# Designs tried in a protein design run: designed miniproteins, single chains, continued (5). Part 102

Each design is a single chain, and the fold is of that chain. pLDDT is the mean over its residues in the fold that is shown.

## One batch from the design tools (miniprotein)

Design m19756
Fold by ESMFold2-Fast:
Structure m19756 (fold): chain A 77 residues (1-77)
Amino acid sequence: MDDAATAALAANRDKFAELVRLGQELGVRDIALQGIVKAAKTVQDLAPTLSTDQLVAHLDKMLEEARKEVEEAAKAR
């Protein structure tokens, strides 16, 4: 496994948990999980080209965007 990707995922572990919780409470857990999967895959794809600090920052931004998508999806349903 790429250690940089693993470190970035570990650093944002609590944010993953919060996003899942929010999605579940709003009835859009599927959107939350989709956002998490996309963020994790993107970090793994970028790990060979970015430093751990850059991966952590990128993942943080993606999780923030996923949170907004969860909130918007909840409003639409």
Scores: mean pLDDT 77

Design m19757
Fold by ESMFold2-Fast:
Structure m19757 (fold): chain A 80 residues (1-80)
Amino acid sequence: SLKEEVRKALEEGPDALVKLILEKVDYSIFVRIATEIGDELEKAGKEDELLRFARQVDEALRRYHRLVGREKKKPKILEE
């Protein structure tokens, strides 16, 4: 299933998740699956696994947005 492919890609790392989003799963479908996995981890009380999962998903989405040119550049103040 797509959910199992997402779980497997998470074990392989953020680049595997980006490839999955580009090749097999629409971004919106990926977000739905990621939310469902997160809900399952929360219901199971696996807080440490939930945090690691959330960090991997966040990193994969950041890499995906950079690759497709959707990441917004925030202007930095010259001093900071």
Scores: mean pLDDT 72

Design m19758
Fold by ESMFold2-Fast:
Structure m19758 (fold): chain A 57 residues (1-57)
Amino acid sequence: SKEEAEKYKELGKKKFEEGKYEEAIEYYRKALSLDPDDEETKKNLMEAVDKYEEKLK
């Protein structure tokens, strides 16, 4: 549901703020699976992926 998607999106944001980018990616992917048209979640997912990849370099 859209309400459940919002919950996962907020969890993703919380993990991102904690610097836990891999966990943030997992929550954002879950949110997007429930609301695939959420442009904000798509952008947040891309940012989390970029941060995770930069941390591995």
Scores: mean pLDDT 84

Design m19759
Fold by ESMFold2-Fast:
Structure m19759 (fold): chain A 51 residues (1-51)
Amino acid sequence: SRRAQLATLPPMERAAYSLHYDHGLSYEEVGEKLGISKKTARERVRRAKEK
């Protein structure tokens, strides 16, 4: 698509995706940087991955 679906996601989902896939952080590290649990970070990354 001309516009990535990521651009329409809530900021938390985009941030979690970028930290995990672009920066190579683990779910635990993503959770720590965003102030959320590892489980929540994993769910945010999973939601952002839906294209």
Scores: mean pLDDT 72

Design m19760
Fold by ESMFold2-Fast:
Structure m19760 (fold): chain A 65 residues (1-65)
Amino acid sequence: SIQDAQQAVDVSLGLVDQLPTPNPDLVQQIRDADQQIRNSQNQQQFLQAVRDLGIASGRVRRLLR
């Protein structure tokens, strides 16, 4: 759902803030995915935006390990 996607954005941004070095490209990738989620006009666009968010979140988790 959109609410679940918004929560995932907030969690991902919080995790980026925990990185030992700033990563503005990753912050931008998460924000771009949030914008795409909010601006999605159909289910295909929404699912693609959620996938892009998942990729960015995965990158954050790898950098935290």
Scores: mean pLDDT 80

Design m19761
Fold by ESMFold2-Fast:
Structure m19761 (fold): chain A 74 residues (1-74)
Amino acid sequence: ADAFAAEIRALVARYRAGEIDEDEFFARATEILRAAGADEETARQVARRALTLMRQGRYDEAETLLQSQARISS
């Protein structure tokens, strides 16, 4: 769980900085959650919700959502 926290934080920071686009954010968030043990459907649903929060400028909520799912899935 904590092993993925740094990767999730870096992913959120890179999107916020404009270094990656929405497609890259979604793909990488899905990969991180699957690596943590989430199934494909759960990973996609949570990654999509996190992307929606990122679009709304709700960065802390998106990061918390991804970290919580990774912790549950581990």
Scores: mean pLDDT 85

Design m19763
Fold by ESMFold2-Fast:
Structure m19763 (fold): chain A 74 residues (1-74)
Amino acid sequence: MIYDLSKEEDRKKALEHLVPLLSDPDPAVRAAAARELGKLGEIAIEALKKALSDPDPVVRAAARAALKEIGYEE
């Protein structure tokens, strides 16, 4: 992970940009951020697990869908 300069930098930059959006006052923005985090793969699992505790059911559904996309099953 840390040695993939191109992929890791781009993914970390996307993660750093998207994680703050999970705290946005607009639930539509938080849901969109959760969906985009799903595209980053396993590095987003921790952030998506936090989004599962979101008060908005749409945001929780987006986080659950993103985790399933990554292959995270309970």
Scores: mean pLDDT 76

Design m19764
Fold by ESMFold2-Fast:
Structure m19764 (fold): chain A 74 residues (1-74)
Amino acid sequence: EAEKEIERAKENTDKAFEDIVKNNDLSPEELKILEDVKEAFHLIYEAISFIDKLHKEGKSGEEILAETRRRAEA
């Protein structure tokens, strides 16, 4: 199931970032970069999940694009 796969990917990403921080003596600048990248991954997973939901609801590709754009603007 795509929702479970997205959740697992998000969890694995979070664990990977935690392991990098735990195993390395990172500078404040490096920590900020990792935090920004982690946030970007979370936003990507949310977007993928939303698109998957619309696809499962029987929306066409054009409808999915329109709804995704509307959501981003709202």
Scores: mean pLDDT 76

Design m19765
Fold by ESMFold2-Fast:
Formats: structure tokens, sequence, C-alpha cells
Structure m19765 (fold): chain A 54 residues (1-54)
């Protein structure tokens, strides 16, 4: 589900906060790319996310 994907992004952010600078940069880039992928499908993904949090 989209909620699970968002949850995974939050876990990646937590890992980045604890990581070395090099790992933190890589994890941040991963998070950013995943967010861009969600944005590319914004219409459908946003509707699904809204349904899940209702």
Amino acid sequence: SVSERIKELNKLAEEAAKATPEEAQRLSDEIYRRMLELRENAGKVAEEALKEIE
C-alpha cells in the first residue's frame, strides 16, 4: 500500500540520521528518488493515499 511505502521512506530517513555522512547522502538520494516516483503518479497515488488515511 502507499501507506507502507511512506512508512519505508520514514525508516530510510531514520537510518540516514544514524549513518555515516556517505551513507546518509546515499539514503537521502534514495528517499528523494522514491518521492519523485510517487510524484510522477501523483493523481492515482494521491487518491490511494487519501483513501488509506481516511
Scores: mean pLDDT 72

Design m19766
Fold by ESMFold2-Fast:
Structure m19766 (fold): chain A 58 residues (1-58)
Amino acid sequence: SAADEAKVEELERQIVRAVIEKRYDEALALAREMKEQFPEYAEKAEKAIATIERLKAQ
């Protein structure tokens, strides 16, 4: 739905900001929330989680 798309876009903006600021634990929590609340975006959220975990490991 349009409402779900808007919420996902807001979560994506928050994830990007957290990653830029190197707040990886917060970024992971937001990406997991996106996966849990919006199953249609699960693959996108899983990709984000994998990327954030890789960045955090460096």
Scores: mean pLDDT 86

Design m19767
Fold by ESMFold2-Fast:
Structure m19767 (fold): chain A 66 residues (1-66)
Amino acid sequence: MVYRITNTGGATELAAAALVAMGTEGVEVKPIGPNVFRATFTGSQAQADAAVAAASSIPGVTVERE
């Protein structure tokens, strides 16, 4: 599953928090713009759903299914 993560708050720490919330184990995260990342999940649907919910709860962060 592939998701796009956008930091609308303008602070790099919000993007970093989104990466941490999505986890690094079982997810590949690549910067595709100054405040935009692409996350590719190889884990279970439940893990992806939990990570997306956690990332989406961070102020200034938007997560969308690609």
Scores: mean pLDDT 70

Design m19768
Fold by ESMFold2-Fast:
Structure m19768 (fold): chain A 59 residues (1-59)
Amino acid sequence: MEEAYRTAVRAAKAAADGDTEAAQEHLARLEEMARRGEISPEAADAARAQVQRLLQQQK
C-alpha cells in the first residue's frame, strides 16, 4: 500500500477529531510528496479538499 494513501487517511482522521494542526501537518506532507512526483497532483488536491471539508464541518 502506498504511504501517500496512509498519510491522507491520517490527515482526514485528525481533521475529524478537530486536531487542525495535525491535519495540516499530514496535508503538508502529502503536498511535498506530490511535488516530488511520488503521487499525482490531483490526488494530493483531492486529499486537501477532503481535509478542509472535515475541518469546516468541525466548526
Scores: mean pLDDT 75

Design m19769
Fold by ESMFold2-Fast:
Structure m19769 (fold): chain A 81 residues (1-81)
Amino acid sequence: MLEEVGATNVEEAVGEDGTVYIAAQAEDVEKTAEAAKKALEEAGWTVRQVRRSGDGVTIVAEKGDERLVISIGKEPLKVKM
């Protein structure tokens, strides 16, 4: 998904509560974030929050009992749990 919309350096981790955390780098953060949001919604995820902070965007989405947090930035990011 994220690689298909121009993301690189994708990292994934699973938190203690089963939340999946994804960190990704993109040349165009806003374009990649909007594409990721649409792809999530089309895949049946409910986007709960989109936060913009500096050069980064964080998307929080839920599907049933699953929770996903995607962080996209221009620089390589580390997954934050």
Scores: mean pLDDT 73

Design m19770
Fold by ESMFold2-Fast:
Structure m19770 (fold): chain A 64 residues (1-64)
Amino acid sequence: SEEEAGARVLRVLNHLATLSQAERARLTPRELAEIAGLSVGTFSRWFTRWVGVSVRAYLAALRA
């Protein structure tokens, strides 16, 4: 469901908050999708809907 997908995205974001800068900088969209238990395509779609930016843009910001 949409709510369940959103909860999985939020769980990934909460997990990222516990990681070091170096650990976050190494993450790929595929790895985030695996943590969420979703396909890359499904994760990317729901991430953009819930966060408001693409996974790629979000990860680029974490590397800055």
Scores: mean pLDDT 81

Design m19771
Fold by ESMFold2-Fast:
Structure m19771 (fold): chain A 69 residues (1-69)
Amino acid sequence: MTLAELFKELLEAIENKDYKKANELLKEIEELVAKNPQVLPLVQEALKALAKGDYEKALELLREADKLI
């Protein structure tokens, strides 16, 4: 599963209050970033975009991060 897909599912799990699934998705994201530290700057930029409510920009940045994996 890609970073963009994992983040989309994470947001859906949080909205549905499915905290068990959200925790599992967070672990997958953390493992993927730990194995691919080159994606960290793009993931940080995506989190900033999410904080501003710009979900389209966040997903685009995560798709760019996925190209580095």
Scores: mean pLDDT 80

Design m19772
Fold by ESMFold2-Fast:
Structure m19772 (fold): chain A 78 residues (1-78)
Amino acid sequence: EKEELLRKAAQALRDGNIDEAAEYVKQYAKLEGVELSDEEARTIARVAAQALKDHPELDPEAVVRAGVQALIELKKQE
């Protein structure tokens, strides 16, 4: 399920494991119809981790989802 992957990515971010979070981000994006590179997935994970550190009130699942959707829209312009 897409929501399960978002929960796993969120937990990895809370644990400080960017590489694990990036792997779940890639799997989630694939279910959304886009293949992310390792660098793209790590970038989303790092940006999400920083956003959550600066704004701990944010929902980490929503932050990951927003990052993936932003990249999907950018790829449509390529």
Scores: mean pLDDT 80

Design m19773
Fold by ESMFold2-Fast:
Structure m19773 (fold): chain A 84 residues (1-84)
Amino acid sequence: SPLLEELEKILKEIEKETDPGRIAFLAQRALHLAREAVQLYPEERDKVIELLEKMLEIAKKYDSPAAKTVQQALEAEIERLKKL
């Protein structure tokens, strides 16, 4: 789907990013798109979870308050999606 493609683009942007604030901003955008993607395309749930888990691994390298907030949000969304 176009939403899954956008999530993959956000992941690639996060992988090239070194600023924790920018990573947190991109991860928040990814969380919004992930919720929409799974609602419109439930068959893509497993792939969306995989992309969010990769974003979480990158975010875990940072300890800023913004990074900690987005880590918690990513973990919560991953667990929510796994229970669907």
Scores: mean pLDDT 86

Design m19774
Fold by ESMFold2-Fast:
Structure m19774 (fold): chain A 75 residues (1-75)
Amino acid sequence: SEELIRKAAELVKEAITYLKNGDFDKAIEKAEEALRLAEQAGDSATARVIRHYAEKVLEAAKKAKETGKVIDIEL
């Protein structure tokens, strides 16, 4: 459980980095992986927070890809 939370958090950070660099496809890929692992980690408060951030990054990356504009992430 803790290992899944750690990996999910790391993937969220990677997704944010790719999003800032304009690599929207990689940002989407990493955010989707983070969301999947956070969901597998269970229902702890920490897992819910990581899932929330993964969802926000994923949505921002998808919108950036569709519109061609980088969207600021409010964390």
Scores: mean pLDDT 79

Design m19775
Fold by ESMFold2-Fast:
Structure m19775 (fold): chain A 55 residues (1-55)
Amino acid sequence: MPLPDTSGLSIAEQVALVRELVARLREAGFDDAEAREHLRHASEALNDAMIAEEK
């Protein structure tokens, strides 16, 4: 699944796109536990990115 052009999007918006991609992968047959792990990872990445931005 190709990602849309993220030029001009904030870090939070870019992470939202990644979360949507993970949800699409879940629809493609990934296990629910795997999907939850990916969402947890995306949430952690978002938190890290927000901390780095505000540093």
Scores: mean pLDDT 63

Design m19777
Fold by ESMFold2-Fast:
Structure m19777 (fold): chain A 81 residues (1-81)
Amino acid sequence: LLEKAKELAREAARAYAAGDLERAARLNEEALELGSKLSEEERKEFLIYALEAFAEAFREAGDEELAKQAEAAAEKAKKLA
């Protein structure tokens, strides 16, 4: 489940970087649905992974401000209990 959620998040990020916003939104929705079924510990790992993947995708797309926000959110998540 965790690995599937991570894969969907990575695919969503890649779709975003490619400019396929409809596919990105659909895959992100699927990833979040699976993520909601994870344990607290797995959900934290999933969120960090997803935020890092999207930070990279935002940077590739030229959305520097969104990339900074995603990177900051990932670092903040790493510090949460």
Scores: mean pLDDT 80

Design m19778
Fold by ESMFold2-Fast:
Structure m19778 (fold): chain A 111 residues (1-111)
Amino acid sequence: MERAVELVKNWLDTLKEGARNVLEAKIEVEGDKATGTLVTQTADGRRVTVKITVEKNGDSLIIKTETVVEEAGQRTTTSWEAEYTEDGKDLDGNPAAKQLKPLETRTEPLP
C-alpha cells in the first residue's frame, strides 16, 4: 500500500501545481485501495474535480482516473484506467503502462 499511496500523492501534488485555488485535497486508504480526491477552482470560476484510485492487483497496480469539469451548465467527465507494474517503472508517467480502458469523455447537462 505504501507504493499506491505515494503514486496518488505524487499525481495530486502535480495537479496542485497547475491549480489557481485548491478547495479540497484528500487521500483515503481502504484495504488494498488508495483514493485521492482533488477539487480545484480555475480563475474563471470553473470547478474541476479529479479522483484517482490505485488498487493493488497481485504484482501490479491498477490506476483509475476520473476528471469532472463543470462549466456553462454542463458536466464533462473524462475517465482513464491503466495497469502499472508494482516495481514502479511505469509510475513516472511512462507510456509503457498497459491501458485497460481507453480515455473516455462524457458530457451531460447540469441538473
Scores: mean pLDDT 71

Design m19779
Fold by ESMFold2-Fast:
Structure m19779 (fold): chain A 71 residues (1-71)
Amino acid sequence: MDEIKARILELGEKTEELLKKLPEEEALELAERIQKELGERVAALRAAGGSDEELAEAYLEGVERLLKEAE
């Protein structure tokens, strides 16, 4: 779990740094995509009885994918 927590913090920092560098409109779009897509995915896994580790991993994979697409 500690490695997952560290990755969440690192991705949070990368997301914040990327959002600061993007034009305001693109930054808002990326933030909305992260909130909507990952929020829905995490909510669905939670409803299915997913563990905290499964929720964290799904979040990390989703954020990594969205950040890669935004580059």
Scores: mean pLDDT 72

Design m19780
Fold by ESMFold2-Fast:
Structure m19780 (fold): chain A 80 residues (1-80)
Amino acid sequence: SPRERVEELIAELKKIRDELYELAKKSTNPVEKYRLRRLVDEINAAIDEIRRLSQVDPEKAAEFAEEALKYFKEEYERMK
């Protein structure tokens, strides 16, 4: 179902968020810490928007979540 798909995508976003959070904790470079923290904040904002959309349009929420996951996966790979 679209609602199950949304929860799966949110779980994947949370995994990327948690990895970025751990990278931010380990970094001693203030610019790198800032970039990593910004990505964590953006993922949290995306999850909040996905949950809001899921209450009114779960199909649209799934589409948004898939695009967000694709974007944040690409950003995460650049930070490795």
Scores: mean pLDDT 89

Design m19781
Fold by ESMFold2-Fast:
Structure m19781 (fold): chain A 71 residues (1-71)
Amino acid sequence: MEEELEREIILALAEIYLGILKSDPNADPKVISLVEKAVEALEAGDWETARKYLEEAAKIDPSLKSLAEKV
């Protein structure tokens, strides 16, 4: 239950970040694409792929580093 709850929280945080990025006209389209792919991977249960996409996004936008570290 605790691991499932943490995974649900991480997915929710990733979806919130994606929503913020999509609403920001100054957001890098590559960061949006990487976070979107990470959310898709998280929804599929592929946490390793999700982490890699979030780490790539964090290289462009360091504010995503804390989210990448949670995955």
Scores: mean pLDDT 79

Design m19782
Fold by ESMFold2-Fast:
Structure m19782 (fold): chain A 55 residues (1-55)
Amino acid sequence: MEFVEELRKLAEQATPEEKALLQRVIDNLEYAIKNKENVTRLRDEARALVEAIKK
């Protein structure tokens, strides 16, 4: 999923606190994908975090 790669790139430019939050979201998304779980909610949470960081 290209979205995970975008999150990783954003994390490199973020503060240490924001990097920790982004890494948690990335880990949760990768775990859900690997276990074939529904990722819609996790993706929406990640998108909201990205918008907050960019603001």
Scores: mean pLDDT 74

Design m19783
Fold by ESMFold2-Fast:
Formats: C-alpha cells, structure tokens, sequence
Structure m19783 (fold): chain A 80 residues (1-80)
C-alpha cells in the first residue's frame, strides 16, 4: 500500500538520522546533534499522523520507540 511504503521510507530516514544523532552526541557535536534531533522530531510527527490516519498499530509502536530514543538524546545534550 502507498501508506505502508511511505511509513517504511520515513522509518528508514528516522533510523539514519537517529544513528547520526547518536554519533554527534557521543562526539560532543552539540549543534549538529540538536539539528539532527529536530529533523527526527519532524519525521516522527509525520509517522505518527500517518499511523493514526491508517490505524497502523505497528507504526504507532515504532514512533513510541523512536520518540523515547530521541528524548533520551535530547536529555543527554541538555545535561552536557
């Protein structure tokens, strides 16, 4: 389905950005980490809206898991 294809595209992009954000946090690149996390937040919002529209339980679960990871990284950046 088109919605499933879009969700997979968004998920792959989110995973790539999460990996890059983790590397930026670990390297002390705070400004880069913040920009990556903000872009991730936008993608997670699109995924959330899409999952709600199509009653995509798996998509909602993925958003919750990714949102928790993003929040942990944001907290780490603020603590540094």
Amino acid sequence: SEEQKRMEELFRRAEELLHRARDAVASGKTDEAVQLLLELTRILQEMYDLALKYNDEEGLKRVRELSAEVQALLDAVQAA
Scores: mean pLDDT 87

Design m19784
Fold by ESMFold2-Fast:
Structure m19784 (fold): chain A 93 residues (1-93)
Amino acid sequence: KEELKRKAAILTVAGNVLLAAALSSEDPQERLDAFRTAAETYLEAIKLYVEAGDKEGAEWAIKQLERGYELTPDPEAQAVLREALEEAKKILE
């Protein structure tokens, strides 16, 4: 369980770094690809937290993903993050 929690925490931080890179990208296609990678990284972290029985960790990772959604001005990238949030909620159930 500790190994899964540690890996999930590392992936959540990686997701935050990828999100920051996506928000800083000036190219629309690179931005979208970066947002997709960030979303996938957060979803892996959430899955690992759930497998570890760490609901608080999963909720923290979801809050990071929600923050990304709120900060995203691009409708296409926002749709990617919205779909990831919907998938995250299913993983928690």
Scores: mean pLDDT 84

Design m19785
Fold by ESMFold2-Fast:
Structure m19785 (fold): chain A 67 residues (1-67)
Amino acid sequence: SKKEEDLAKAEELAKKIRENLLKQGLTEEQAQEVADVMLEVAAKEGLEAGAEAGTRLAVRKVIEHLD
């Protein structure tokens, strides 16, 4: 189903964002928090909402890390 396909895409995006955050020097806990938020929102509100929520949190975490 489209919902199953969207969740699979959300899992792949969450994996990639987590790996990118780790490469930028964020902790595993911080990177996993972003991935978890993306997946939770994607499951509840759909792929686009999940990607947007995850990206927004990732940007915030990166800005805090650069300080």
Scores: mean pLDDT 84

Design m19786
Fold by ESMFold2-Fast:
Structure m19786 (fold): chain A 56 residues (1-56)
Amino acid sequence: LSPEEIARAQRAIEAIEEFLEEAKTKLPNTRSKGIGETSVGFLKIALETEKEILAS
């Protein structure tokens, strides 16, 4: 991934995290929220790794 694509993906992940945080107050179903949070966590780790590789 290019540095620009990584930056764009990071912004998208941040927006998803904000949405999930808001959804916690609106939706009572904790199963779906847990899955979403875990998935976002993995995406953040993957992007941070790619960013570090590009900075090397």
Scores: mean pLDDT 68

Design m19787
Fold by ESMFold2-Fast:
Structure m19787 (fold): chain A 60 residues (1-60)
Amino acid sequence: APKPQIKLSVEEGKVLAQVLARDPNASREEVRKAALDAGLTPEQAERVAEAYEEISKLID
């Protein structure tokens, strides 16, 4: 599959960075919830969760 470079907004990137700094073993669902709690839309929260899942796959 093509590996598209994940493009996040500044706010989406901040949420991802905060989750990784606090709990690098957080689940995809915890990342999505954190994004929603930060005021992101469901679509933005899903994008952050997808970015986190792809990064987690690369660390395996």
Scores: mean pLDDT 74

Design m19788
Fold by ESMFold2-Fast:
Structure m19788 (fold): chain A 63 residues (1-63)
Amino acid sequence: HMLSPEARERIQRLALEAEKAYFEGNYDEAVKLYEQMAEIAREAGNEDTAEVLKKKAEELKSK
């Protein structure tokens, strides 16, 4: 399913914040941000995008 423009913009904003947190070494914050993005994608009915974002959060937990 295609994400709505609103959902895409929210995810993009959170993605920039997650990258900033990761750059600063705030991995816990980056994990939370990716989990929030996954939830937005899930609410929008885009399961594939939600799974990709959830996997990103899991990868960051290994830090």
Scores: mean pLDDT 79

Design m19789
Fold by ESMFold2-Fast:
Structure m19789 (fold): chain A 74 residues (1-74)
Amino acid sequence: SAEEYYKKGEEYYKKGLEYYEKGKYREAADYFDKAVEYYLKAYKLEPSEEIKENYKKAFFKQVEATLKYLSQVL
C-alpha cells in the first residue's frame, strides 16, 4: 500500500540521518536514495503534496550527503 511504502521511506530517511550525523556520508547517501525510491513508490499509488515534499527532502539530503562524501575524498 501507499502507506507501507511511505513508512519505509521514513525509516530509510531516519537511517540516512543517523549515518549523516556520524559523518558516514556515503552510507547516508545510500539510505536517502532508498527513501527517495520508497517515496516515489508511495506517490505513484497515491499522489499527494505531503509525499512529494518528503520525496524532495530526501532527494536534497541525498545530494548533500554525496557532495559531503566527495569533499572528504578530495
Scores: mean pLDDT 88

Design m19790
Fold by ESMFold2-Fast:
Structure m19790 (fold): chain A 120 residues (1-120)
Amino acid sequence: MVEITESGGGTVKEGGSQTLSGKFSAPGEKIVGVSWMRERPGQGGVSVASISGSGKKTGYAPEIEGRATISIDRSKSTAYLHMNNLKVEDTATYYLMAAVLENNVVRFAVGKGTQLTVVA
């Protein structure tokens, strides 16, 4: 089973930038894609950024588009989310979800997350 460890959260001032990283333990597993999920207090997790395992296709939620970049280094089994012009509304737990192909079945692995707090 794939394990995911996220880092890069903490407390940041509004208007600043932050990079979140997530490492997944999948030497030999086929990563189909990864998504950075955002979970705000009282809300369920939603995908804010996604990337295919090849890096060819990316997707962004409207509220983060133009101020975030998702990337994946498959050789290091690490995905990144770089966010600029941070807003108080970006305060949330961010976790990585990886889609892994095993025996023609897509399985999902999720991390425990890293907390980002944006203060005015």
Scores: mean pLDDT 83

Design m19791
Fold by ESMFold2-Fast:
Structure m19791 (fold): chain A 58 residues (1-58)
Amino acid sequence: SEYNKLAQQAAEAWEAGDLETAVRLLESLGLKGVKPEDLSTPDKLTLLGAGAVAIGTR
C-alpha cells in the first residue's frame, strides 16, 4: 500500500529530525494542519514516532 509506504517514510523523517519532510509526507497522507511546530511538541512527536497517526489515526 502506498499509504503504508508514505507513513513509514514520515516516521523515518521525524526520527532523523527532518520535521519539514515529515510534515510534507503527513499532508500527502491527508493529515491536514500538521506544522513543523506541532511536531516539536512532545505529544505530537510521540504519536508520529509510533507511526500510529500516519497509519490509521487522523
Scores: mean pLDDT 60

Design m19792
Fold by ESMFold2-Fast:
Structure m19792 (fold): chain A 55 residues (1-55)
Amino acid sequence: SVDELVAELRRLLEETLSPEEVDVVLAQVDSRRAVEPEDVFTEWLRTWIRSLRES
């Protein structure tokens, strides 16, 4: 689900960013989620998560 992808993104960001920086980034992600079609948003989010997992 999209919510599981957002949770995974949060975990990855928490490894390198402060809690305040994580909240700012996730607010931008939520803003994008509100305006994009779900399939477009989901594919963008998966691509970003994949990039973050590769060091």
Scores: mean pLDDT 83

Design m19793
Fold by ESMFold2-Fast:
Structure m19793 (fold): chain A 86 residues (1-86)
Amino acid sequence: SAEAAAEEALAVARDPAAPAEEAARAAARGAGAVAADPAASPEAGRRAAEAGRLAARKATGEAVPLAAGAAIAGVGAAFQAGAKEG
């Protein structure tokens, strides 16, 4: 589910033993699951966004694909924020 994917992404991102690439991939999967599921909770969107931010911090200066994961996580957060204005 979107909640499970976002929770997994945040857990990987918060794990200091997890490499930046693994954290970024988990964050991208979490964000994708949230974006694909309009019934996803706001909390799932926040977890995905937070995981993306943490993955981006770890990946600073590494690779463009890692930064893309963080951008996808940001889409999930923006979607949740947009629901308040629509």
Scores: mean pLDDT 69

